# Designed miniproteins, single chains, continued (3), part 90

Each design is a single chain, and the fold is of that chain. pLDDT is the mean over its residues in the fold that is shown.

## One batch from the design tools (miniprotein)

Design m11317
Fold by ESMFold2-Fast:
Structure m11317 (fold): chain A 90 residues (1-90)
Amino acid sequence: MDAVVEDLLAAGKEEAAEYFKKAMEYLEKGDWEKAEEYLEKAVELSDEALALGVEAAFLRYKFGLGYNTPELKERAAEVRARMAALAAAL
């Protein structure tokens, strides 16, 4: 998770890194609405590859907290598909 913040900072995406930190903080507190709000801001301010990494890290952390819903599984599958498509395009 800290690796995603480091990647964002290395890319000059300081604002995205701060929003991602806030998203993870609210996710840890169980405030899912604020966590999703800050995640969306972090993704919007990231480039395409970093945005996928941000979203993947958020979902991994959410699963780690025991939140395992059909909606989260579908979202994780979509992120994996987008990452695979990006890798194939490189």
Scores: mean pLDDT 77

Design m11318
Fold by ESMFold2-Fast:
Structure m11318 (fold): chain A 60 residues (1-60)
Amino acid sequence: SPVEVLMKVEGVGEELAQAVVNFLKARPDATEEEIRAALHGLGVSDELAEKVIEAIKKHF
């Protein structure tokens, strides 16, 4: 499950993982910059945002 993959990132709970998955489903062509901006809008730190982006690039 994409949600379970994202939840393996330290600091990512189910709510954040679900929000990210929903964003990617709504915007499958989102750039790395757009994903980073969305994470910042959700209150995610720069360090955590980079870990989430790395997980997306490896598993999605």
Scores: mean pLDDT 83

Design m11319
Fold by ESMFold2-Fast:
Structure m11319 (fold): chain A 80 residues (1-80)
Amino acid sequence: MKKKVIDTTYVAPDGTAYHVRILQDEEDPNKIEIEGVHRGAPPTPEQRAAMEKALDDLAEQLKKENPDIEIVSKRLVVEP
């Protein structure tokens, strides 16, 4: 399926910056997936929980800004 990838940074209220990707379906632009990107060593349980919370907070923000969007998935991805 064709997806438009938007690579960005989400800054949490505590000032922590998270690398996130928003994947928008090109055939249905209201359907989006959110990926939190963790690079290097495997994430600790605390880092995973922090990222999951950041993705939840971002998803709520996007829904408030555009209530027509559907968040299809939220996931943490580990990259080298």
Scores: mean pLDDT 79

Design m11320
Fold by ESMFold2-Fast:
Structure m11320 (fold): chain A 98 residues (1-98)
Amino acid sequence: MAQAQELRIQGLLAFNQGNYEKAIELFEEAIKLSEGKDAYTLYYLGEVYEEQGNYEKAIEYYEKALEIAKKDPSQRALVLLAESNIASVKEKIEEKKK
């Protein structure tokens, strides 16, 4: 989906510039156009929420990305990244409780 890919690229540029609100808006629009089947965009949205310190939403989107990525053998690297980030965020939540 060319339009969803363009929005994902624009979202990544906004995220890299520290414009988290714009990144979220662009990624959410890309997800709507891909009918929630773009695992990479879901993963990047998880990264934005993690950078904002919203660990609950970060885990939610990483788990959604993982569910889609597991269905595609070409996305094994994304599966490993999502699992690693979920574990890291869960550790950060536990550290905040101590």
Scores: mean pLDDT 84

Design m11321
Fold by ESMFold2-Fast:
Structure m11321 (fold): chain A 122 residues (1-122)
Amino acid sequence: ELEKLREENEKKAKDYIAQADSLFAEAEGLVAKAREYVDLAEKSKDPETAQALLNMARYYKEQADELLDQAVKFYEEAAKHLSPEEGKKLVDEANARYDRLRTELDELVARAQKIVEEKKKA
């Protein structure tokens, strides 16, 4: 009946949202790791060490990008169990958060690259 179907859909939506939120939290942790390696690259006096730290920042960026892609997928699955209006809002908000974290990762990697090139010229 409709009431039981609504309850089952609400439960599925909540489960997918919880999984997506967990993946975003893990991705935010990897962004923090990338930032840590950028900071270490800035403090490093040796160009080879700075390059190794940049490579670690890039590694964490790739891992975060993968988790972000998975998180958006889970929000899209959750949206299938919500009203069209609620589903669209959820996916739009997820994409906005995805874009912000991707932009932060791109900026962190670009900053680390500039630091490495500056150290190589010295």
Scores: mean pLDDT 86

Design m11322
Fold by ESMFold2-Fast:
Structure m11322 (fold): chain A 65 residues (1-65)
Amino acid sequence: PTEELIEEAAKKLKKAFGIPEDVAKAIIEQMSEFSEEGIENGVEQMKKSGLSEEDAEAVKKAALS
């Protein structure tokens, strides 16, 4: 995964859910090991938990990169 995409997405997760940036990075890196369908499902769950559509797309791009 691209480090810049992971860092940007991690900052968005920190802001949305109040989790530490290092934990957010670990979540995105773990998601990158999922199938494309698994990543999409994870992102949909994040959106249901309050993540904006724009921020969810950033997380999806980071996990798919």
Scores: mean pLDDT 80

Design m11323
Fold by ESMFold2-Fast:
Structure m11323 (fold): chain A 79 residues (1-79)
Amino acid sequence: GVDKELLLRAIALILDAIGLIIEAELLDNPEAKKLAEEALEAAKKALKALDEGDYEAAEKALEKAEEALAKARAVLAAA
């Protein structure tokens, strides 16, 4: 159901964000690291909302995580 899809999406975003934090740190890119950390925090917030049964808040948090992750990737690509 939607709940399982949101959970998998949150887990994927957490893993992607962790990977980008490590990559940004190794490349000495503080802007990308900050954006990847923002993505991780938003994805964790989505997990908390899912645990609380707030699927609307979870979806909004996932959207914020995806936006931050996309920005982090763009900063790394432009470096």
Scores: mean pLDDT 87

Design m11324
Fold by ESMFold2-Fast:
Structure m11324 (fold): chain A 65 residues (1-65)
Amino acid sequence: KFDELVEKLTEAVQKSENPEKAKELIEKLVIEGSLSEEERKELAKLTGMSIEEIREIEKAIKERK
């Protein structure tokens, strides 16, 4: 569910070593609907989420428009 993924992402950003960079990548994801492979890896590293979870968020954003 999209809301659950967003909540998990928000908590992970707050616990990140670099929350400002994580927030910047999330804003790009929301605006553009997708990230590059490098940006997905960086967001996964910053948040501790898997690349697959980030791809699920991308899919959900595209479906919501």
Scores: mean pLDDT 75

Design m11325
Fold by ESMFold2-Fast:
Structure m11325 (fold): chain A 83 residues (1-83)
Amino acid sequence: AQEHLLKGKIALDQGNYEEAVKHFEEALKLDPNNYLAWYYLGEAYYKLGNYEKAYKYYSKALKLDPDNVHAKANLEKVKKKLE
């Protein structure tokens, strides 16, 4: 779980968004309550221009960690893209 989260974050930072998605999906198969993996999956889909999936995954992250200020801010950002 931790290894896939780290590899996904590195891929995300390098702009390899599809690779990042694969690593975060593997992290979530191992730990579906990992709110950071849901959050970064939302980030990766946002960068890919898939705002519907970005909204879905940021919402999932926020349900698991309601005080996450980054998930709240990015969810509002995605809502504006969908309006």
Scores: mean pLDDT 84

Design m11326
Fold by ESMFold2-Fast:
Order: C-alpha cells, then structure tokens, then sequence
Structure m11326 (fold): chain A 65 residues (1-65)
C-alpha cells in the first residue's frame, strides 16, 4: 500500500540518483541502493526509506562507498 510518506521517500531517493549520489537497482525482488559521497542527512533519509520499504514487504540492501 502506497502512502504519502512512501511517495516522499521515493522522490528523495530519485533526487539523490539524479545528482549522482545514489544508484538504485532491482535484483531478484531485492532493491539495492548504492550511495556515494553522501552527507549524514542523506544517510538518515536513505535509512528511513529502507525501513519504510521493508515494512511494505520489499527486501532492501544499502551500500555506502
């Protein structure tokens, strides 16, 4: 089920991808997020998005470089 909060997290991740700070991939039903040169605020946002997506039934992995 998609909520207003879910839409916000998706947009935030999309912005990070557009600025080259994060890459999102889907592999075998698992969502992989690779983040590079991110601020502590970006990390918090990504971790909150990960938690939210896992609560929605998605398997999520985050890699910081």
Amino acid sequence: MVSRESAGYIYAIGTAVETGKAEVRMEDGKLVIRARDVTPADKKLIEEAKKFMEEEGLEVEVIYE
Scores: mean pLDDT 69

Design m11327
Fold by ESMFold2-Fast:
Structure m11327 (fold): chain A 99 residues (1-99)
Amino acid sequence: MLREVEEAVRRAEEAIEAGDMEAAVEASREAVRAALRAFETEEDLEKAVEAAERVLDVVARATDAIVERLGETHPLAIEAAVYLLAAASILTAQREKLA
């Protein structure tokens, strides 16, 4: 797992556990950005897929927590949904790059 992805995933998990929804959104953004950089730069395609899978998992959990606490139409929930779609798209593209 790439160091930037690992760090962003860890921060997102900590924010979710703490109930800090603003920090969870910010960490989700950082995780998506790290996964996109890995998609562009990582030569180990298997590690890049693993990184994208971990980012999708943590962003999905963050989105669920935000929606549960603040509601689906809250600005933070809308922003989290955008990052969730981005994470899913990166994983799909990364898997196609392996094929």
Scores: mean pLDDT 85

Design m11328
Fold by ESMFold2-Fast:
Structure m11328 (fold): chain A 60 residues (1-60)
Amino acid sequence: DEKLKQLEKEAASKGKTVKEIFQELLAKNPDLVLRGGHGGVDTSYIPGRLGIPADRVVPV
């Protein structure tokens, strides 16, 4: 999962957690989870691991 690895690198460089970075992205653009099938983040497992509310995750 390219997007998850990118988030991990960004979190490490900023001294933040992956969860915090992902929450910031969702606050900016909730469509990231809705577009998981083509342009967004693959959310099939990420929300469970990062504690993202299910109401922001829709299977595509």
Scores: mean pLDDT 54

Design m11329
Fold by ESMFold2-Fast:
Structure m11329 (fold): chain A 60 residues (1-60)
Amino acid sequence: SLSLELKLLVYEVVLGSTQLVIERLQANPNGNPALIAQNQAERKHLEELIKKLKEEIKKS
């Protein structure tokens, strides 16, 4: 459905933003391993949501 497709678009945009945050944090010479790990966990969770949503769209 169109609503699921829009939700997918929003999640993909958020995923892109999260990837940029991780890249920026990894480029920081002072480092913050805990914050990097937190953002990586959030990215993984978002990827799982996107996967499930794509499966729902296929079943529609």
Scores: mean pLDDT 84

Design m11330
Fold by ESMFold2-Fast:
Structure m11330 (fold): chain A 112 residues (1-112)
Amino acid sequence: ERERMLELIERLLEELEESIEELKEIIKELKKEIENNGSEEKIKELIKKLKEKVLELEIILGLLRLVLGVMRVVGIELPEELRERIEELEKEAKEVLEEAEKVIKEAEKVLE
């Protein structure tokens, strides 16, 4: 039913927003540890956490896209405001995932 699908989208968007912010915080912490010549153990821990959070974010994005695909097939129309919010969050997710990949590569080089 339309109402249940919209509620599911809203919940996935909230999870996506939370995951993006958590990922940004881990990126910031890892950058700071690299800049301050932090311990090898701490850097390795942050790389692992960042990789796990990247996977979580990608799963949420995959679920969101799956639900959106189902809604399109069954002809459920998204409100304009919700569509705009999805586009904005997908863009932010892409940007934060690209930044995470760069920071992981930088951190792995520091450990060499």
Scores: mean pLDDT 87

Design m11331
Fold by ESMFold2-Fast:
Structure m11331 (fold): chain A 59 residues (1-59)
Amino acid sequence: MLSEEERKLLEEYAKKMGISLEEAKKIAEQTAKVLGISIKEALELILNQGSAGGARVLL
């Protein structure tokens, strides 16, 4: 169902958040639906506002 590019973004998001790919997909789909954008755009928006790499900063 997802393109290779979308899957790569989804995997990166899941890794960043420390959640499963299925949970990341649900969040991305919800964000895309709420904002009226594509899943790819939702993932890019989330990742662009976050830190690069796999580190999470919640301090």
Scores: mean pLDDT 71

Design m11332
Fold by ESMFold2-Fast:
Structure m11332 (fold): chain A 76 residues (1-76)
Amino acid sequence: SMLEEQEKRFKELALEKAKEARKKAEELRESNPEAAKLYEEAAKLFEEAAKEKDVRKATGLVLRAIGLELDAELLL
């Protein structure tokens, strides 16, 4: 069904965002530890979103993660 396809796509995208955020955190760990910490926190929220059964809760976690990434960018 279309809903099952959207749920699968959402989980795949959330996991990919988590991987990207973790790589960014690792890259910035020594040069910008405050930004690295925010990316690490964003990665955790993306990972939680990927495991979340409730789509509304999962969406909320993604929005919070994006907010942390934007905060991290302000420190670059």
Scores: mean pLDDT 86

Design m11333
Fold by ESMFold2-Fast:
Structure m11333 (fold): chain A 58 residues (1-58)
Amino acid sequence: MEEAKKLKEKGEELEKKGDLRGAAIEYARASQLALEAGDEKLAEEYFEKARELGFKGS
């Protein structure tokens, strides 16, 4: 859980700096770790955020 939160925080920092592609990658990693820990709802939220940022950065 703490690992997924750290990746989400890294994604937020990258988004703030305008690195939308880097932010999308970190949110996608956070989603994967949340799934591995059994938090399906949190994983879905992170995945949707990664998808949104990925489209904006392309």
Scores: mean pLDDT 79

Design m11334
Fold by ESMFold2-Fast:
Formats: sequence, C-alpha cells, structure tokens
Structure m11334 (fold): chain A 56 residues (1-56)
Amino acid sequence: SARDEKILELTKETLRRIGDIVDDLLRGKLSQEEADEKIKKVHEEYKKRLEEIEKE
C-alpha cells in the first residue's frame, strides 16, 4: 500500500541519517555527546513522521 511504501522510505532515510552521524563520529567530526543528541533528534522526527503517515 501507499502507506507501507511511505513507512519503508521513511525507515530507509532514517537509517541513512543515522549512518551519516555515525560516520562523522568515527571520523572525529563529532563528539560522542553531539552524535547522541543528533541521533535522539532523528528518532524523535522518525516517530513524529510515522504518526503523520498513520493519520493518512
């Protein structure tokens, strides 16, 4: 369904964003604390977007 496709796309995008944050951490571009904060924000956005898709 269109909903399932949107959820899959959102999940893939979320995983890519987390991967980018982890890469920056491993490359010394971010501290552990900065990476943790960014990942928490990504999780919060993911949950919010899931709720929006479920309301459609």
Scores: mean pLDDT 86

Design m11335
Fold by ESMFold2-Fast:
Structure m11335 (fold): chain A 64 residues (1-64)
Amino acid sequence: MALPRYRALHDMRFPDPRHLQLRKGDVVEVLERHADGTVLVRNLTTGEEGLVPEAALRRATEEI
């Protein structure tokens, strides 16, 4: 199954410690979307999984 993938346009650090931190150039794939406005992603560059704000994903990543 082809999951949506996004490339980070710059380093992203979130104030909520539950959120995954991203580095410029990291590629993430979306695993699940949540009703609270977060998405579960896998960072394909690091292998880490975690939550990212959906709004940040739309503003600070490029869909690939």
Scores: mean pLDDT 77

Design m11336
Fold by ESMFold2-Fast:
Structure m11336 (fold): chain A 74 residues (1-74)
Amino acid sequence: SMKEELARRARERAREGKRAAEEAKRAKDPAVAAGHALRAIGLAYEGVLLGEKAGDEEAVEEAREAARAVGGEV
């Protein structure tokens, strides 16, 4: 169903955001770290939008965690 597809995509965005947040944390170069942090926030934003449409509260929270890990908010 469309709801199941949206939930799957939301969880994918949350996972990608978490990976980007971890890359930001381990990057030694501040410019590289900033690039990964921006990616994490963008992916988190998409995860929240898709997760809310799917009614997947867990995916929404996982996406918000990714943003918070780099000092962002979505």
Scores: mean pLDDT 87

Design m11337
Fold by ESMFold2-Fast:
Structure m11337 (fold): chain A 98 residues (1-98)
Amino acid sequence: MTKKARQTIALYAKRAGALSSPALGERLNKTADEAEKSKDVVEAAEKVAETIAQAIRESSPAEGRKLLDVLRALTQGLEMLDKKAGEVARKKLEEAEK
């Protein structure tokens, strides 16, 4: 399932980028492109989840809730595809919900 995990990470990174500031959106889009080519899906998942969590902290409450929904969807998708990538994303999601 590694290819689908990489595609899931890239998809949600791009979705979060569309909801973020231009600078953070550019970073998320670059991370999405890197994730599609990544040999380490767990590292890609952690980097994307942390960047989305940062976007949540930098956003208004309303925009942060939309980004939090993206991070939840990423986490649920990864938990079905790659256990370790899902665990890392879940940790970042729990930290962002505090």
Scores: mean pLDDT 80

Design m11338
Fold by ESMFold2-Fast:
Structure m11338 (fold): chain A 73 residues (1-73)
Amino acid sequence: MKEKVEELKKKAEEALKKAREHIEKGDFESAVKELEKALEAARELEKLGEKEEALEIEIEVGVLLLEGAVRKV
Protein backbone atom coordinates (compact mmCIF):
# COMPACT_ATOMS: atom_id res chain seq x y z
CA MET A 1 0.00 0.00 0.00
CA LYS A 2 2.77 2.50 0.85
CA GLU A 3 4.40 1.79 -2.52
CA LYS A 4 1.11 2.62 -4.30
CA VAL A 5 0.91 5.95 -2.42
CA GLU A 6 4.43 6.84 -3.57
CA GLU A 7 3.66 5.82 -7.18
CA LEU A 8 0.45 7.89 -7.20
CA LYS A 9 2.26 10.95 -5.80
CA LYS A 10 4.94 10.62 -8.50
CA LYS A 11 2.27 10.14 -11.20
CA ALA A 12 0.43 13.28 -10.06
CA GLU A 13 3.63 15.36 -9.84
CA GLU A 14 4.76 14.28 -13.33
CA ALA A 15 1.31 15.00 -14.80
CA LEU A 16 1.20 18.45 -13.15
CA LYS A 17 4.68 19.25 -14.52
CA LYS A 18 3.65 18.25 -18.05
CA ALA A 19 0.41 20.23 -17.75
CA ARG A 20 2.35 23.38 -16.79
CA GLU A 21 4.65 22.95 -19.80
CA HIS A 22 1.67 22.48 -22.15
CA ILE A 23 -0.06 25.60 -20.77
CA GLU A 24 3.14 27.64 -21.28
CA LYS A 25 3.23 26.43 -24.90
CA GLY A 26 -0.46 27.26 -25.43
CA ASP A 27 -1.45 23.58 -25.84
CA PHE A 28 -4.46 23.62 -23.54
CA GLU A 29 -5.90 20.33 -24.88
CA SER A 30 -2.74 18.40 -23.91
CA ALA A 31 -2.64 20.25 -20.59
CA VAL A 32 -6.22 19.14 -19.78
CA LYS A 33 -5.31 15.49 -20.50
CA GLU A 34 -2.37 15.69 -18.08
CA LEU A 35 -4.57 17.42 -15.45
CA GLU A 36 -7.08 14.56 -15.79
CA LYS A 37 -4.26 12.09 -14.99
CA ALA A 38 -3.36 14.14 -11.90
CA LEU A 39 -7.01 14.11 -10.76
CA GLU A 40 -7.17 10.31 -11.19
CA ALA A 41 -4.10 9.96 -8.97
CA ALA A 42 -5.66 12.34 -6.40
CA ARG A 43 -8.87 10.28 -6.29
CA GLU A 44 -6.88 7.09 -5.71
CA LEU A 45 -4.85 8.81 -2.97
CA GLU A 46 -8.08 9.94 -1.26
CA LYS A 47 -9.38 6.34 -1.34
CA LEU A 48 -6.15 5.28 0.39
CA GLY A 49 -6.69 7.88 3.15
CA GLU A 50 -4.15 10.40 1.82
CA LYS A 51 -6.68 13.27 1.88
CA GLU A 52 -4.12 16.06 2.38
CA GLU A 53 -2.03 14.93 -0.61
CA ALA A 54 -5.17 14.55 -2.73
CA LEU A 55 -6.37 18.05 -1.79
CA GLU A 56 -2.98 19.60 -2.67
CA ILE A 57 -3.10 17.99 -6.12
CA GLU A 58 -6.73 19.09 -6.67
CA ILE A 59 -5.86 22.69 -5.75
CA GLU A 60 -2.91 22.73 -8.18
CA VAL A 61 -5.11 21.27 -10.95
CA GLY A 62 -7.67 24.03 -10.32
CA VAL A 63 -5.01 26.76 -10.50
CA LEU A 64 -3.59 25.38 -13.76
CA LEU A 65 -7.07 25.03 -15.31
CA LEU A 66 -7.81 28.67 -14.51
CA GLU A 67 -4.45 29.82 -15.90
CA GLY A 68 -4.97 27.85 -19.12
CA ALA A 69 -8.56 29.07 -19.53
CA VAL A 70 -7.53 32.73 -19.04
CA ARG A 71 -4.78 32.35 -21.68
CA LYS A 72 -7.22 30.76 -24.16
CA VAL A 73 -9.89 33.45 -23.71
Scores: mean pLDDT 80

Design m11339
Fold by ESMFold2-Fast:
Structure m11339 (fold): chain A 74 residues (1-74)
Amino acid sequence: EELVELAKDPVALLGKIAADYQKTGSAAEVYRKYADEAEKLGEKEISEEFRKMADTVEKVEQLAREDVAELRAR
């Protein structure tokens, strides 16, 4: 189960997420997919962590769009 091993190696995990992000165009969806895979493997803590990452990325993307709009308006 590659995703669980990658979660223990942050550098390898980030590389895989970056590659998958380029394919999907959505970092939040990539994290949710990893959470689903971890849940199927019985890794509840890892699954919960990926869910939190997906929520955080989605929120950061939303705030970044608002901040860019505000900076351009100032």
Scores: mean pLDDT 68

Design m11340
Fold by ESMFold2-Fast:
Structure m11340 (fold): chain A 59 residues (1-59)
Amino acid sequence: MEELREEIERLLAELDELDPELAAKLRPGVQAAMDLGEVQARNALRELREVLAEVRASL
């Protein structure tokens, strides 16, 4: 779980750098997913990667 949390925090920080408004909107849901368990956290990680890929493609 610790490595998963670390990766999620890194992706959230990168998203905050590129699109702080979107990062602020997603952060509560991502935090809730981490609090619920590893499966939910992994789903949040996948979603964050997809969002970041889309944001990066737009730049």
Scores: mean pLDDT 81

Design m11341
Fold by ESMFold2-Fast:
Structure m11341 (fold): chain A 97 residues (1-97)
Amino acid sequence: SALERQRRLLEEAARLAREAAERARERGDEGLAEYLEEVAERLRELAENPTPETPLQLTNLAFALLAAAVEADFLGDEETAELAREAARLAIEATRV
């Protein structure tokens, strides 16, 4: 159940990161969109194949999502920023298994 909960949290975080990427792309922020897509793919990979390094990798991905949120806020994209922050929150929660 703990691993199933972690997988669910990571799948939801990946989904939100992909939504953030799509919103950034709709606004023409291609670099931000590509960055968020890379983070989403890494979250998906960790959801499918957790390793002993998963908590450290999730912490790094949470920081990447928070950096993306700061960039989105700077670009005036509040929706992408909120999606990235929520994805980061779920990634951090996934470390508490």
Scores: mean pLDDT 87

Design m11342
Fold by ESMFold2-Fast:
Structure m11342 (fold): chain A 59 residues (1-59)
Amino acid sequence: SVLDEIAKLAREAVEALEAGDYEKFEKYLKKLEEMRASTSGFAKRWAEKAIEDLKKLAE
């Protein structure tokens, strides 16, 4: 499902950040931004939350 894809991208982004791979982190973040732009309803909100949570982790 779209929600499973969002969860997978978020997990991969966290793993990249923990590994210090900021280039890979930014690639996954861009994919989440694409999903946010192309989805609606609950999927859009879940993508938005994932993006915000990831940005907080990268502070």
Scores: mean pLDDT 84

Design m11343
Fold by ESMFold2-Fast:
Structure m11343 (fold): chain A 74 residues (1-74)
Amino acid sequence: MENLDPETQEWIKKTIEEAERLFKEGRYEEAKKLYEELLELLKRTMVPNPPPEVLELIKELEEKIKEAEKAAKE
């Protein structure tokens, strides 16, 4: 069973890479926005009782959003 189709997996990977690049450049608000957009998409497409990998990804994204928000305020 593939938890996500290849196109969605590639888009997630590219979005994370772009958000990390923006974070490293000090563009914390833009990085936060990308993480939030990805989180919103995952929550919209999430099936009832999602796989552990998807739950871990959601948790990681929520943590990265909080980190970017804190960095933007400092």
Scores: mean pLDDT 75

Design m11344
Fold by ESMFold2-Fast:
Structure m11344 (fold): chain A 68 residues (1-68)
Amino acid sequence: SRAAEEELLARIALAEVREMVEQGVPLEEIKRYVERMLAELRRLGVSEERLRALEAEIQRILDEYAAK
């Protein structure tokens, strides 16, 4: 279903961001990656509700990373 596919895409995106953080990728590069990724997901028709939830969770991860 669409909802299940969107949930899977969100989990993959979150895992990728966490991996970049663990690998020590600079915050600016992660932010550029996130911007491009969210734009592509929007182009592919992922719902705005799901995109907002994903963006919020990514922001939480990046805020924790920046606090170090």
Scores: mean pLDDT 82

Design m11345
Fold by ESMFold2-Fast:
Structure m11345 (fold): chain A 73 residues (1-73)
Amino acid sequence: GDAARGAAAGAALAAAGDSAGAATMNYHWQKSAERGEGNKEAAEYGRKGAEAARAGDTVLAQEYNAKAQEAGS
């Protein structure tokens, strides 16, 4: 689904070291999930991933994005 696709894109950006890009992707995906597009667990992991990416912790951001993908699939 779109939530899983967004989480995967965020994880890929974080893995590439693009913490700002990962944060932007996770933010848009989180907003879509909050509007009822996806499940609440995926949205929570997406939010935590975006926070980690903004802090520059690309490894933690990738981990949370992977969990969001699992919850959203």
Scores: mean pLDDT 69

Design m11346
Fold by ESMFold2-Fast:
Structure m11346 (fold): chain A 100 residues (1-100)
Amino acid sequence: SSRDRAIQTIQQMIQLAQTSTPDGIVRGLQQALIGARISGNQNVIDSIQQAIDQAQQGDRQGAVQGLQQAQEQVQTMNDSQASLFRVGMDKGVQILQQGS
């Protein structure tokens, strides 16, 4: 399902964020934020924005916590919202994979 794929993509993003530079995390999460905003799910938008804010401060662990919060909030998404968010997350994953 679209929700299962969104959850898998967030889990992949969390793994990549643990070993990525803060600048790489910011760039990846900015793509995720675009998908979150298109989905219209405010809790996911807030969680991704918090993760970006932490990464901008150099706090990788704070960014990971924001992603873990976003993973929980994906449970509130319908399939259409999850599909839109997943597109942004997939682009973010690609950025993180290229930046390492």
Scores: mean pLDDT 86

Design m11347
Fold by ESMFold2-Fast:
Structure m11347 (fold): chain A 86 residues (1-86)
Amino acid sequence: LLKRIIELEAELGIVQIQVAVAKLLGRADPEALAEAERHLREAEEHLAKAREAYEAGNFEEAERHLRLAEEHLREAREAARRALAA
């Protein structure tokens, strides 16, 4: 479980950098970029809750939040892809 949390934290960081670079280059669709940023915030929030639950020994709650973070990160990556493809 902890390994999955760390791996997803690393993935989140990579996508955050990709979105920030797209924003800097000014070549991204603004609506899709805003959607990506919203999903990144949701993923970060759930990932923080997953780590908190893990540290508290609540592994079922950690797994639930980890799955939600994973879904939001997937949505963020898709939105970022659309933003850059426009």
Scores: mean pLDDT 83

Design m11348
Fold by ESMFold2-Fast:
Structure m11348 (fold): chain A 57 residues (1-57)
Amino acid sequence: SAKEFLREQLRKEGIEAPEEASVEELLERSLEAGVKAVEEAVKKTVEERKKLRELKA
């Protein structure tokens, strides 16, 4: 079922969800984790680019 599929995905990401959580709540948790991962990747890329500019300036 969709609920079990979402629980397995959250488990792989190391995120625990209550057994009574609805499909909607599980989807919200997955989205929040995804947004955070993208934010961290962007921040790292910006920092690396800034450092390269300082070295090449």
Scores: mean pLDDT 73

Design m11349
Fold by ESMFold2-Fast:
Structure m11349 (fold): chain A 64 residues (1-64)
Amino acid sequence: MSKEELEREVLLAMVRIQAAVALLIEDPEEREKALRELKEEVEKTLPPELAKEAVKIIEEALEK
């Protein structure tokens, strides 16, 4: 595995953890807010290809 592939997997794993933590918020409005803030942050900070995958993870969390 290349260094770039490993870094991608680590970043996506971090996004999954952050989304899972947001799902532990008991207030539905605060939970949605946390997930939407995470989506905005990943779109701003990650490369476009990674941002697309990260957004998909967050959108799946929003469906729960």
Scores: mean pLDDT 79

Design m11350
Fold by ESMFold2-Fast:
Structure m11350 (fold): chain A 78 residues (1-78)
Amino acid sequence: MEEREWEALRERLIKAAEESGVLTKDQVEALFEAARAGDPAAIEQLMELIGKLGIVPESEEERRALQRLFDRLAAARA
């Protein structure tokens, strides 16, 4: 289910951001929801944040959520 995939990635991002002090939970959640809505700028910012925090998918749900972000960005640029 797509929602479960998004939730797994969201929880991972919030934890990593809080531990690093880079963003607050509310800031991560706002960026994540904008990316889920298909905002290309939000998707790019979220992907950059994932790279900066060194997040590697640890579950199938996280991997599928990341693939959905790549697919949405590709579709927005097509």
Scores: mean pLDDT 76

Design m11351
Fold by ESMFold2-Fast:
Structure m11351 (fold): chain A 84 residues (1-84)
Amino acid sequence: SDLEKALRYLKEALEKATNPIVKSLLEKAIGYVEQALKETDPEKRKELLEKAIDYVNKALKVSTDPEVQKLLEKALEYLRKALE
């Protein structure tokens, strides 16, 4: 459920983003979260989520849109909860 919530916020951020760099970084983050949702090995799932978090953090550094930043911060909160 936390991963599904993170994925929802990431997809909403991608729809609202206009910066091509932010879009590319979010597409990579979404890809890793979708892989993590299908992964049955806990260690591999953790590695995929850590990669997703890295790309979300990169998108936050590039993004200047406060609405996109807010959605990314919410996605990051749920991704971090999924690692616990």
Scores: mean pLDDT 89

Design m11352
Fold by ESMFold2-Fast:
Structure m11352 (fold): chain A 98 residues (1-98)
Amino acid sequence: MEELVKKYGKDPKTVTINLKTTGEGLKNFLVEHGLISEEEANKIDPNKSAKEILVEYAHPELREEIRAKLDELEGNVEVTFVYDEKEKKWRIVDVRPA
């Protein structure tokens, strides 16, 4: 965890997300927790699954690893975001069972 935070960003924030939520529900959750702006949320396809949306917010170097982990996970998961100052965006660096 700490090595991933140091390598990929700063200010780690872990949130619990239910993978059975809708894309719309996930967008609203991410805005409420300050992880994306309302303008960014409006650009996300609400017909995408929660897993598909979370993969889009994964750090590019970790995207396939995060996808593989999400494919094996069900229900409530802990998702760790870090702030990437170069991109000025929150990026997912880890997912695990809640």
Scores: mean pLDDT 80

Design m11353
Fold by ESMFold2-Fast:
Structure m11353 (fold): chain A 79 residues (1-79)
Amino acid sequence: GPAAETLARIDELQKEAAELRKSGTPENRRKAIELEIEATFLAMQLALDLLEASRKRGLNPLEVAERFIADPAAVEELL
């Protein structure tokens, strides 16, 4: 579903950024930072979607957040 696709995209961006950092050039370092920023925005959007879904389902948002930190893939079952 959309959450799985977002999690997969975050993982891809983080892996690409890690590979770029291995080169050590300023250009690749900048590209790595841009990908890390994109991953951060996607993660924040997913967190907001999880908060809204938690509220609609009568779940405690803090407990959902703790589960997300421990295992991001497990909270997709709540969406």
Scores: mean pLDDT 79

